# Designs tried in a protein design run: designed miniproteins, single chains, continued (2). Part 66

Each design is a single chain, and the fold is of that chain. pLDDT is the mean over its residues in the fold that is shown.

## One batch from the design tools (miniprotein)

Design m6280
Fold by ESMFold2-Fast:
Structure m6280 (fold): chain A 100 residues (1-100)
Amino acid sequence: KSDLEIVEEVLLQLSDETVEEIQKLYEKTSGVKLPPASTLSRQQRAALVGVIAHDLASNPEALEKFKELVMKDTGLSEEEVELLITNKKEFAEKVKERES
């Protein structure tokens, strides 16, 4: 699997509730109105969360809240979520280690 495929698979595991909380966080910080999570495919939701993570990287308070939401739903550590945002290659290696 590619590093991007591993990241996408993790993001696809997020619950609808967690995706909705992430969307609300992004709308609150950016002022952008997003389509409802229920209108998006699972793949579109995963892609949207990835974009949100990248955009929130410049806002430490919003980024910390984003990390909390992802950690709660996925069971990932704070360090793993930070790698998911900042270094997808190293994140993918950590996921492979856990699956081994």
Scores: mean pLDDT 76

Design m6281
Fold by ESMFold2-Fast:
Structure m6281 (fold): chain A 67 residues (1-67)
Amino acid sequence: SSMERERAIEFAKLSREAREQGLSLEEIKEIISKKFGLSDEEIEELEDLAVRLHIADPEGFLSALEE
């Protein structure tokens, strides 16, 4: 759905920014869990969706990260 895509893009943006700040994967997951109220399982589902969106449309995915 549109909302699932938007959440996956937001997740990818936050993950990218946190990695640029030198945060670990576990710290990134904790920040996202607290910010969005998501479980570890829901975060894994968003990670999977973000990967699939990137593979399906790399240019559109990267463009969406800059919005």
Scores: mean pLDDT 78

Design m6282
Fold by ESMFold2-Fast:
Structure m6282 (fold): chain A 63 residues (1-63)
Amino acid sequence: MVSEAELRLLEELAGVRLSEEERAFLNQYPAGPMPIIILLSRGEAHRLEELDLPEALRAKLLA
């Protein structure tokens, strides 16, 4: 299960606010938000296209 600290870290790294729907999705996502956090922390945001993310969430994280 995803921790509040992991979701907050994702919001801080991406400079975005997660909706309740997006938070619920990440709770069901394999390994939670960690694959996204790792890619963003490495400056590899372009690789978010390799993940099975909803288009709206991916677009938000890439903005």
Scores: mean pLDDT 78

Design m6283
Fold by ESMFold2-Fast:
Structure m6283 (fold): chain A 82 residues (1-82)
Amino acid sequence: MSVREGVEKAAEAAVRAAREAVEAGDLEKAEEIAREVERQIEEIERLAERGELPEEVARLAVEAARRALEEIRRMVEEAKRA
């Protein structure tokens, strides 16, 4: 599995887990998942800065992870307002 494929699958799993947590009323769990995704974005960016990950691969991986993070944060915010 490439880094891109791994991050895309992880992003999908994170969104699904966060959605399940929000539906169960466990906003703390959903926020923990969002924080983990944010930490993964930072790690990908660090690897790209060090030349350990091709810039193009890092860009695509960060884009996928950021979309997941935005979706999770949106679900948490909506649940907090309900």
Scores: mean pLDDT 80

Design m6284
Fold by ESMFold2-Fast:
Structure m6284 (fold): chain A 90 residues (1-90)
Amino acid sequence: SMKDILKEQIKNDIENGNIEKFSIFGADVKNPKDYIDPEKKTVRLGKSKGAVDLSTIIKAIEEEDASILKNADEEARERFQRFLEGALTK
């Protein structure tokens, strides 16, 4: 389906180090690249947020469920869920 194609495109962008393209970072994040750790394969979705494994981000996309991002706070999870809803409808 189109939704499955969109999910695969987003997951491929994340796996290729392009997660900074997505509207998932808090307004406090001036440079998203500074919040990505390519060696540890983790990302922080805001300045005061815990590190989230990229594998957990990918699982949240597959399941369409931002609640899987347990190391993110409520604002970050709500922002991620909104991103998923927008990205997967077109």
Scores: mean pLDDT 80

Design m6285
Fold by ESMFold2-Fast:
Structure m6285 (fold): chain A 90 residues (1-90)
Amino acid sequence: LVEKARELFDKAVEAVEKKDYEKAAELFEEAGRLLVEAIKETKSKEAYKELINLAFTLLALAEDTEDEEARERFVEIALKILREGEKAIK
């Protein structure tokens, strides 16, 4: 799950570079979902750190993105995965 999440994250970053924000958001959301799933199953601190890092990366991309819809979507995804990750690690 963590390896697959990293693969999706890399593809999402490539989509951001191409300004394909819809695809990037979809890939980031799926990467976050896989990390939450890994945390639920394993209670892994490493998977939780990866999820926190993903959320902060999304917030940083939102600040740098000139597209308002993409900015809102990235913030929404970051907050969602942080909330779900916190519940999953308990």
Scores: mean pLDDT 83

Design m6286
Fold by ESMFold2-Fast:
Structure m6286 (fold): chain A 96 residues (1-96)
Amino acid sequence: NKENALRGAERGVKDYKEVGLEEASKKLEEEIKKNLPIMDELRKKKDGQGGLDATAYFLGYMEALNAIAEGENDEEEVIKRATETATEIINERKNS
């Protein structure tokens, strides 16, 4: 789910620019908490396909904030690294 990871990474950068790292991290945590029960239900009844899409998005968002916290200042590089890392994690989960 490279597209969902990309969307997450782009959203993470956007939210960081608007509200800063701490508030963007809180938004991510709240979104994950709201979606966890839905993702679990999708995993059990729909073979987890919708849950993997949501997970790719949240991983992309999280990895973008991580790259920024580590001192990456180039927006394109943040989005690229976050998308690649999130996609790798999702592909590993699909092959497990």
Scores: mean pLDDT 74

Design m6287
Fold by ESMFold2-Fast:
Structure m6287 (fold): chain A 55 residues (1-55)
Amino acid sequence: MKKEEIVEKAKEYIKKHLPDDLANEFMKLIDEVVKELPEDATFEEILAAAQSKLK
């Protein structure tokens, strides 16, 4: 699975499980961390990195 595909799945997951305000902030953080992560980054690694920047 390509990193771009995993990013789309992560954003879809966030939209379903968080209020719109938090989801928008989390999605911005996902876009930021994806630039720093390797091409083989997993769904869990992307979410964890974004969550780390949120806190």
Scores: mean pLDDT 76

Design m6288
Fold by ESMFold2-Fast:
Structure m6288 (fold): chain A 70 residues (1-70)
Amino acid sequence: DLDKKLYEKLFNALDTDNDGKVSKEEFKIFVSVVAPHEDADELFERADKDKDGFVSKEEFFALLEELKKK
């Protein structure tokens, strides 16, 4: 519950248009801060499960849980 609330705050900070999606550019900036040793393009591909060119809130939460396991 606390982790989900934190993830929502992080997602909302990146989702400046409040459209429920994060662009690849916004996502790459986020990755450069929280996981600078990771390939942002590879992480975006892993997060973008719908292959629509954006990361949804659910995809973003799933990626954060994957990064937490490392």
Scores: mean pLDDT 73

Design m6289
Fold by ESMFold2-Fast:
Structure m6289 (fold): chain A 85 residues (1-85)
Amino acid sequence: SMEIEELLRRAEEALKEGDAYAAAEYAYEAAKLAFREKDLEAAERAIELLERALELAKEQGLDTLEIEIKLGLARIMLGVIKLEE
């Protein structure tokens, strides 16, 4: 999906700019679309970007709660995709 690829690209750009919250938001939107489309590879890429956003937020001393929730939900979505194979 071009929409998933654009969201993943924006998440990577946000990480490069040091914006952990924007990176997490774009990565989580990509994870939701990947779940809807049953795109395992895109879901795994979105989770990797969410994990990087979480580490960046920790390094910057930011509140991590919302990112941790997004990451947890994305991991559940990935697990469901894997079980539907």
Scores: mean pLDDT 89

Design m6290
Fold by ESMFold2-Fast:
Structure m6290 (fold): chain A 77 residues (1-77)
Amino acid sequence: MTMEQIRKGSELANKAIAAHKAGDYEKAREYVEKALEDPDAASVALAFLAMEATVSGDEKLKELVDEGAKKLDEILA
């Protein structure tokens, strides 16, 4: 995993979190889909999203994380 992939993943996670907190669930999903273009960046993004979901107790954000993780598993299979 490169520093560029870590940066891309964290930036997309932060954008997804911001969109989700604004109630823009479609835009949050779009940022997760963009992260999934690179499995390494996606792994970083999903880790940050999972931490936020755990800290906030946001069940809808947890659903977004679970959906993204399932898609990543499908890409890696």
Scores: mean pLDDT 83

Design m6291
Fold by ESMFold2-Fast:
Structure m6291 (fold): chain A 60 residues (1-60)
Amino acid sequence: MEEIEEAKKNALEAIEKGDWVKATAYIFYLLALGMESDPETRAKIEEAIRELFKKAKEAE
C-alpha cells in the first residue's frame, strides 16, 4: 500500500524536475506491481499511472 504511494510521489517529483528516466522507471515499477495485484489494487495503480501521465503532459 505505502509502496504505491511512495512510487507515485517519487515519479511525480521526477516529472517536476524533468528527470524522465527516473519518472519512467517508477511508472514501470507501478505497472509491475499491478501485474500480480488483485483487481482493486490494480485499479488504484492504473489511476496513479493516469494521474502521472496527466502531470507529464502539463510539464511539456
Scores: mean pLDDT 76

Design m6292
Fold by ESMFold2-Fast:
Structure m6292 (fold): chain A 68 residues (1-68)
Amino acid sequence: DDAARSAAAGAAAGAAGDSAAAYTGMHEWQKVSPTEEAARYGRLGAEAGAAGDAAASAQYNKLWQQAS
């Protein structure tokens, strides 16, 4: 599914330290987020990625996957 694919790509990019790619993936995923908790983790991950915090971005992407 497109949402899961975008989130997985965002999580992988965040873990690899590619903040811009992580931000883009999480931003697209937020548009189709199925739950409020998952949406919150997606937003926090996108914010961390945009700020250049790859470790925090990866952690929030992991929490998003668990909540989705």
Scores: mean pLDDT 64

Design m6293
Fold by ESMFold2-Fast:
Structure m6293 (fold): chain A 57 residues (1-57)
Amino acid sequence: SMSAVEKAAERYIKTLKESSKSLVKAIAPIVIENLEDIGASQELIDKVRKTAEEVLA
C-alpha cells in the first residue's frame, strides 16, 4: 500500500504535469518544501523535482 506521503507526492506530480510553465515555476519550490516538511524520501523529492524540470524544459 502507498503511504500518505507517497500519495501526496503522486498528486503533486499530476498537478505539475497538468499546470502551465508559469504556474509550475511558482509552485514547484513550495511543493518540494512541503514534501521535505512531511518527511518524504530523497528519491520521492527527486522524482517531483525532475517532473518540474521536464515541464519547464
Scores: mean pLDDT 84

Design m6294
Fold by ESMFold2-Fast:
Structure m6294 (fold): chain A 82 residues (1-82)
Amino acid sequence: MEEILEKIRKLAEELKDKSDEEVGEMILEAIREEKYEEATLIAVAAHYRTTEESEKVRKAIEKFAKEGPKLAKEEGKLLEEE
């Protein structure tokens, strides 16, 4: 999970100065090379980059990745005991 999130962040940063058309070409090139995972990561990163929600979503993902597993673990234990 963390590796995918890091790749999404890194790609989003790299794509900030790219046009939507250039990003589209990168996705098509990955598809042509049958790198479907890479194409998916580029598409997700582009979506996170371009939407007005992207900054809020990125912050939410960072918070979830950092606190989510700990909170889910602690909350899960509490719910199981109750």
Scores: mean pLDDT 61

Design m6295
Fold by ESMFold2-Fast:
Structure m6295 (fold): chain A 73 residues (1-73)
Amino acid sequence: SKARSLGLKAIGYVLRAIGLELEGTPEARKEAVKDYELAIKYFKEAESLATPEEQADIKKFIEHVEKRLEELK
């Protein structure tokens, strides 16, 4: 489904952002911020198309990513 595809895309951005954080450079950190912001965007799009049960799980992922993003800014 479209929701699942968007959720997987968001997860891909999260995984890339984690890898960039592990590099520990200021430039990689800036790229990680952008990837987390893209992940939030795609999770929110997935949430809008998801079932109520799926929405609860997606909201939890959004909260985790938003918390991490705040720690990087």
Scores: mean pLDDT 85

Design m6296
Fold by ESMFold2-Fast:
Structure m6296 (fold): chain A 70 residues (1-70)
Amino acid sequence: MLLTSEQRGMLVQKAYSFVHPDPETLRRAGEALLDARDAEEAVERIKEQIPELTEEQVEELLKLARELQK
């Protein structure tokens, strides 16, 4: 199921809490989530836009994305 606007915002905000990217990078990450099919694809798209995320931070985002799909 595609994520809602609020759920996409929560994922972007979580990524921001880790790395504090600029507003343009956050906007691109949010847009990349619009067509994500599942939690795994959503997190992969965020990682592509914010490559500074560590593997531990990516795992935390994946956990959040899976919870949001329930």
Scores: mean pLDDT 78

Design m6297
Fold by ESMFold2-Fast:
Structure m6297 (fold): chain A 85 residues (1-85)
Amino acid sequence: SEELQKKIEELKNLLKEAGFSDEDIERVVRAVRSLAQLPPESRLLAEKMAVDYIKRVAEKNGVKLTEEQLKKISELVREIIEAGS
């Protein structure tokens, strides 16, 4: 959907602002897109898995996410998964 694509673009921009590499951004987007295809019963789990994955990618690459950035990422991930299911 157009809404899903728009939200994914917003996520890409947010991750770029946070200091993620283009390679890591594409990796995150692929993971989030895959999780968004899960059934509604798995939505909460999908959201948690996506956010946890983003945190691990950040930590592995020395990117320090602020509390405000994490909040925005979590909210946007929730919206993407909701729009994708």
Scores: mean pLDDT 84

Design m6298
Fold by ESMFold2-Fast:
Structure m6298 (fold): chain A 79 residues (1-79)
Amino acid sequence: MKAQLETIEMIARRLGIEVPSAEDILAQSNEQQIATLEALKAQIEAHAAAHTLSPAQARAVEEILAGLDRMIAELRASL
């Protein structure tokens, strides 16, 4: 999870989206982590819809959104 969150943080910051650090997210409860990841997913989707992305950026966004969906599902299974 930490490495996936660090990758998401890197890509979101390259898109100009402010995100909590992976360490700050991991310090949250599972319920708070779900809320944070869902909010981040919505912000990334909104940014991608509002901006022209290169093919490489579009692929990175798709991969990160899929990663967020997997992490949210894993956290929900742990509740």
Scores: mean pLDDT 77

Design m6299
Fold by ESMFold2-Fast:
Structure m6299 (fold): chain A 68 residues (1-68)
Amino acid sequence: VLEEYARMSELARDAFELANALRIKEGLSIDEAVEKAVQELKKTYGISDEEAERIGEEVRRLLEAFDA
């Protein structure tokens, strides 16, 4: 449970960095950047749809907080 939580936080950080880079380079909205970043992580790490949804929600929250 704790190991799962730590892993989720690390993947969320990777997704955040990728989504932020996509926003800067491509001019994507937060939603578009998050979706694209999460899809790339699914392809790279083979994470489940449930994990991808959690990561996407956390990354969206972080990007919205920085944009506010």
Scores: mean pLDDT 75

Design m6300
Fold by ESMFold2-Fast:
Structure m6300 (fold): chain A 68 residues (1-68)
Amino acid sequence: SDASRSGAAAYAAGAAGDTAAASTGGHEMFKLGSQGDPRAAAGGKAAYEAGAAGDATGMSVGGLQGHL
């Protein structure tokens, strides 16, 4: 799904320490997840917020949750 691809991108960016890319991917996953994928919405929101705060662990966890 589009949300799954965005989650994979957020996860990869978070693992690489790219907070801007992780935030962007997480936001997109949250937006797409809001259309009927609650796990992607929750994971994307967490990755987006963690990326904005510079929290590498939160970015990785949120991106992975939405990717699965």
Scores: mean pLDDT 69

Design m6301
Fold by ESMFold2-Fast:
Structure m6301 (fold): chain A 103 residues (1-103)
Amino acid sequence: SLEQLHEEMEQIMEQIRDIFNEMVNSIEDPIEATILGFQGLAILGTLEVARRQAETNPQAAIQEIQIAIQYLRDLKRDYPQFASQFDQIISLLQEMRDKIQAL
């Protein structure tokens, strides 16, 4: 159901937020932590747009998720110490994409 899809997407977004918070809290440099925190908020903002578009324009929602995945791959290069955390977030985004595509 559409209600179930929105709940599942919201749960995925909560998991992504928690993973970003864990990464940010582990950074010793407060400036670097702040920069990564803002990048996490930008990704979550993109995903909120995707969630809102999922019912009315699923192809646009999928495109937004793919943009977020590419941005995360770039962050994984910049923060190789968090490669496993970024891989987890990418996997969650691929799951979200697949759920929208199955509509």
Scores: mean pLDDT 87

Design m6302
Fold by ESMFold2-Fast:
Structure m6302 (fold): chain A 97 residues (1-97)
Amino acid sequence: AIALALLAAELAIAAANEAEKSGNLEAQLAAGVAAFAAAVAIVLARKGRALEAAEAALRAARAALEAARIAGNPVAVALAAVALALAEVALALAAAA
């Protein structure tokens, strides 16, 4: 669960960075929200808080997907979609433990 939450957070940051390359202020603001949520997920994962880390990673992935859609960047959309899938699996595994 923790490893998947970390990977989801890292991919959400990658998606946010791609979306931020757009000149669109809304995409940049959404990317900032995604980066903050991903940072929270990484801190919680490092503290062994699997459920909270997975929840934060899911928030990061959703924000990254929104930023990617606003930016119209297909690479950012693909990265955010993978981050979302990994965060959902991380949450299911953490909730089952």
Scores: mean pLDDT 82

Design m6303
Fold by ESMFold2-Fast:
Structure m6303 (fold): chain A 138 residues (1-138)
Amino acid sequence: MKPVKEVLEEFKKLVDELNVSPELRAAIDRAIEKILEKYGDKELPREEVVMLTLIYALIELFDIDEKYLPRLEWLLWTDPRAFVEELSKLLMEKAGDLAKPLIDLIREYLLGGNISLEEFVKKALETLDKIAEELAKR
């Protein structure tokens, strides 16, 4: 358990180090703002804060309706398999085959278990950066 604000500051530093596209940076900044509004005064496991931030950034980047957030948050903690299935449907609807590498990475992390959180976040941000550039061209 760590202060949510502390975990988000660590996440911001990682994003800065990876020099992500302006489009992805904007989505991440909006995600962080929303997480701070809802959880800023709480302590949560580091993995939960990081996963929530990525989900919120995905919602922003793929223009997914925020009405899906409460269900996705619930499934992330209670049924990771159902979480991956529902998130995959939403991402595929918005980006089609462009979303597949990200979906495979999320599945490998949550269901496969051999990737560290740090490695997962780095690969997820690199994958999202490529997706953000392609979405900006549409």
Scores: mean pLDDT 83

Design m6304
Fold by ESMFold2-Fast:
Structure m6304 (fold): chain A 78 residues (1-78)
Amino acid sequence: GSSTDALRQAIESIRRAIETGDYQLAIDALMAALRQTSDLGHILVLIASLLIIIGGVLDGKVKEGLEQAKALLEELLK
């Protein structure tokens, strides 16, 4: 699929992770999107989203990290 389709799948997985608290779903989806994209702008946003989620996990703010990462990816797709 296109890198845009991979990003949309990542957003859907983050939405599910927010609903379930399973942040691993979001990490796995972002890693899958990174393997499917060659666009440097998309790569940088995906890496930033991963770092935001990891930071949220480390700080005990999992939902906030997931919501911030989702918002960043949604802004990229506008």
Scores: mean pLDDT 85

Design m6305
Fold by ESMFold2-Fast:
Structure m6305 (fold): chain A 96 residues (1-96)
Amino acid sequence: DTLEELKKLLPDLSEEEIKGLYEELKKLFDLLSKGKGYITLEELKEHAKHLSEEEQKLLLEIAEEESKGKGYLTRDEAVLMNVRFLKRLEEKSRAL
């Protein structure tokens, strides 16, 4: 259950905040996937070109783990990947 995984990743957020985030991330996925219902790792790499090389590497490592070797992300996998990536960026910023 994607909502239960999001609650585990974001324990400081209320259930309403998590549901709101999930809906916004699904909308983002629908725009990026252009109605296909999935995003390939190569498509994700192209969309990530605005990030630093270190951030691109981190994003792709998380995306590969979330894809479980199939080379693409479904909508729920892309939502979880996005949240995991943002949490790792926040941790790096706090560590400085």
Scores: mean pLDDT 81

Design m6306
Fold by ESMFold2-Fast:
Structure m6306 (fold): chain A 67 residues (1-67)
Amino acid sequence: SQRLYDEFVEAVRARDAGAAGLAYSRLRSEFPNSPEYQEVVKLLDLDGDGTVSAAELQEVGRRLAGL
């Protein structure tokens, strides 16, 4: 799970929205109970409810692409 979190962070630094989205999707599907996934959910939760929607993931992709 730490490796996927590191991949997400590096994708953000590289401004690679696709790689960031893939790392996030893999954290969600493979490690949904990991602390790394929970940290990413909190970081990306635009509704403040602890739930990440497809729309929120797309918004993160737009923000990363804009960097």
Scores: mean pLDDT 66

Design m6307
Fold by ESMFold2-Fast:
Structure m6307 (fold): chain A 74 residues (1-74)
Amino acid sequence: MIEPLSLDEALTLLLSLLPLVGHGEYVPLLTNDPSEAAIRQIPREALEAVVEFLRRQGAEELAERLELYFKSLD
């Protein structure tokens, strides 16, 4: 069974990958407020771009775990 990422794991990926997918403008938001509430403020297209980037790099399981984490916020 694939488990969702934790908040800390999701934050680490978002801080690293948001700039690489053209959404680096949200890095200060997450740096100032490393919370689920801050992640919820990020547009869905930016979060989906990070998931798609991971799939493109062949990190399919990591992408699925991150997507499950985002679904847990809904």
Scores: mean pLDDT 86

Design m6308
Fold by ESMFold2-Fast:
Structure m6308 (fold): chain A 57 residues (1-57)
Amino acid sequence: MIEEANKLALEGRYREAAELFKSTGTAGGLFNAAVILRRLGELEEAKELAEQAEKLL
């Protein structure tokens, strides 16, 4: 899943990449989704995902 999400991000398909990262349920996946959403201006959702990632650590 992470490799597929990275490929989508490299192709500029940021929303699909963020959805795949979110679907992993891992701290790394949620953090990567937060980084992408911050780039898209989705600041509140990015903050929520970063907080969820921290709870999984």
Scores: mean pLDDT 78

Design m6309
Fold by ESMFold2-Fast:
Structure m6309 (fold): chain A 67 residues (1-67)
Amino acid sequence: EEAARLARRNQRLGEISTVAAKAFAEAMKKAGDPKNDEEFDKIVDLGSKEARKAVAEQRARWAAEEA
């Protein structure tokens, strides 16, 4: 049933988006206020890395559940 698969896929896309946004926001909050543009760029890079890690961990959990 394609409708059920599409609903599950859309739910997972929403979960990935939420997980990525939360990880990025937490990394930014933990790093504090940047003093200059260079520090801001480093904090953004850190946030992006944490977001990617969180997404990878969520995908690994789904893969384990389907194994």
Scores: mean pLDDT 78

Design m6310
Fold by ESMFold2-Fast:
Structure m6310 (fold): chain A 55 residues (1-55)
Amino acid sequence: STERARAAAEKALERDLPHLSPEEQQLLRDVVDAIRAMLDAIDRIIKKREEEEKK
């Protein structure tokens, strides 16, 4: 689920940030940005489906 994916990414950020290099921190932030883009894409698909069903 999208909520589970987001929670996992946020947990990884908070847990590992103090032990990560600056490059690793940036890569982890990039992963979070990618997850956000994926959630936005899923939301657009849901919206399109609802419009087709006259919601």
Scores: mean pLDDT 73

Design m6311
Fold by ESMFold2-Fast:
Structure m6311 (fold): chain A 56 residues (1-56)
Amino acid sequence: MEKEKEEAAKVALEAGKRMGGARGADGGATQLVITGKASPEAASAGGKEANKELGF
């Protein structure tokens, strides 16, 4: 779970940087769920962590 959260946070953070802040981070987390790379719970947690890193 922790590694999944970390991976999801990393992807969400990168999406946030590319697509503009929290909106991009949320999109990145959703994409992980859609592609089956992370559970909805892990992606949600990762998105929250990414938003903290982005200052939201």
Scores: mean pLDDT 60

Design m6312
Fold by ESMFold2-Fast:
Parts: sequence; structure tokens; C-alpha cells
Structure m6312 (fold): chain A 62 residues (1-62)
Amino acid sequence: SEEALALAEKARKEGTLSVEELYRMLLALGFSEATAKKLVAKAAEKAGSDTATLEQVGEVAG
């Protein structure tokens, strides 16, 4: 999707995604709200903040 592509490009350029941006990307990729919330919570826990690195996002989503 266009939204997922835009968020992926932002992450590639900046190396990080906020919790809100990760949630929107997961929804745009077809994950359910419940699954997206769980993945976002796991990424935030690994990051120790409201911002996750691309590597942390890849570990959670892949």
C-alpha cells in the first residue's frame, strides 16, 4: 500500500519509526488491530521508548 511504502521510506531515511507510525504501517499491511497493538507493544518494550529502530521493527514484524 502507498501508506506502508511511505512509512517504510521514512524508516529507511531516518532509521526509526514511532509507535504510532509502526501501528499505522501494520494496519496498512493488513494486520488486525489486536495483532498490530501486540506487535507495537513488543517493539516499544524492545526499544525502551516510543521510537523503534528498523532492526527492532524487523524482529517484531518479520
Scores: mean pLDDT 68

Design m6313
Fold by ESMFold2-Fast:
Structure m6313 (fold): chain A 91 residues (1-91)
Amino acid sequence: AGSEQAKKAAEEAGEQVEKVEKEVEELIEKKEEISREEAIKKLQQLLEQAERLRASAYSLASLGIEIAKKVKEQAEKVAEKAKEALEEVKS
């Protein structure tokens, strides 16, 4: 049924959000080991990925899928963290 497919899509999106979060955290930890230009480029890509995952999870949450609501909230937090890191690197 469509609800089962939507739930699976939400679970897969959640796994992708966790992967993006780890990549953001690794970039923050290794910020002194990489060039400013490389850090900016990678953080911008991760921010874009987090924003796309947030939008996808929002659509799934609108179908009443509770797990998608949590995925959306986590994606929003990851996007905010990436944006803050990007602003710090640019400063």
Scores: mean pLDDT 83

Design m6314
Fold by ESMFold2-Fast:
Structure m6314 (fold): chain A 81 residues (1-81)
Amino acid sequence: SSYEKELEERLEELRERLEELKKLDPLSEEFEEGLVELERELVALEQEILARGEKIPPELLELQVEVGVLALEHAVLKVFP
């Protein structure tokens, strides 16, 4: 379906952005901005899927977990540099 294909393409794009983010210095402004933007896009995508009455795909859950771990690591580094 067109929806399934669009969703797969969006998930692949978000995965690529996460991998690029991981290459940045975790204490840089670029990392912090990229992390916030990625978190917002993941929330927006989840809300779109739920609004359609569709099931959240495992790939999105995996991205959310990985971004959540990265956000926690960043928060720890800001407190214990």
Scores: mean pLDDT 86

Design m6315
Fold by ESMFold2-Fast:
Structure m6315 (fold): chain A 107 residues (1-107)
Amino acid sequence: MREKLLEAVREIARKLGYSEEEVERLVAELSSLSLEQQKVLLYQEINGRLSGREKRAIPSDEAIKATLRLLFPDLSDEEIDELVELEKTDPKAFLERLYQLLAERAA
C-alpha cells in the first residue's frame, strides 16, 4: 500500500502542477511519517495547493476530482462528486472519509 500511495501522490502532485523538486520533497516527507501522519500531511498539501493562488486555470473542484480519481480509481464519478461536495460543506467529515478510504487500501 505505502508504495502505491506514494506513487499516487507523485502522479497527483505532477497533475496539480508541482515541480519534480516539490514532488520528491513531498514524497520524502510522507515516507518518513507514520500512515496516520501521512494522511494528515497529504490532506494539508492537497488543500493548500487547491486553495492557493495558481497561475493555471484549473478549477479547485476539478483539481480535487483529479486528485481523488488518482487516489481512488475504483470510486465512481458520483462518489467522487460527493467527496468534493463534502470538502466544501464539512471539511472535517471529508478528512475523516479520506482517512477511511486510505486505511481500507493499507491492507
Scores: mean pLDDT 63

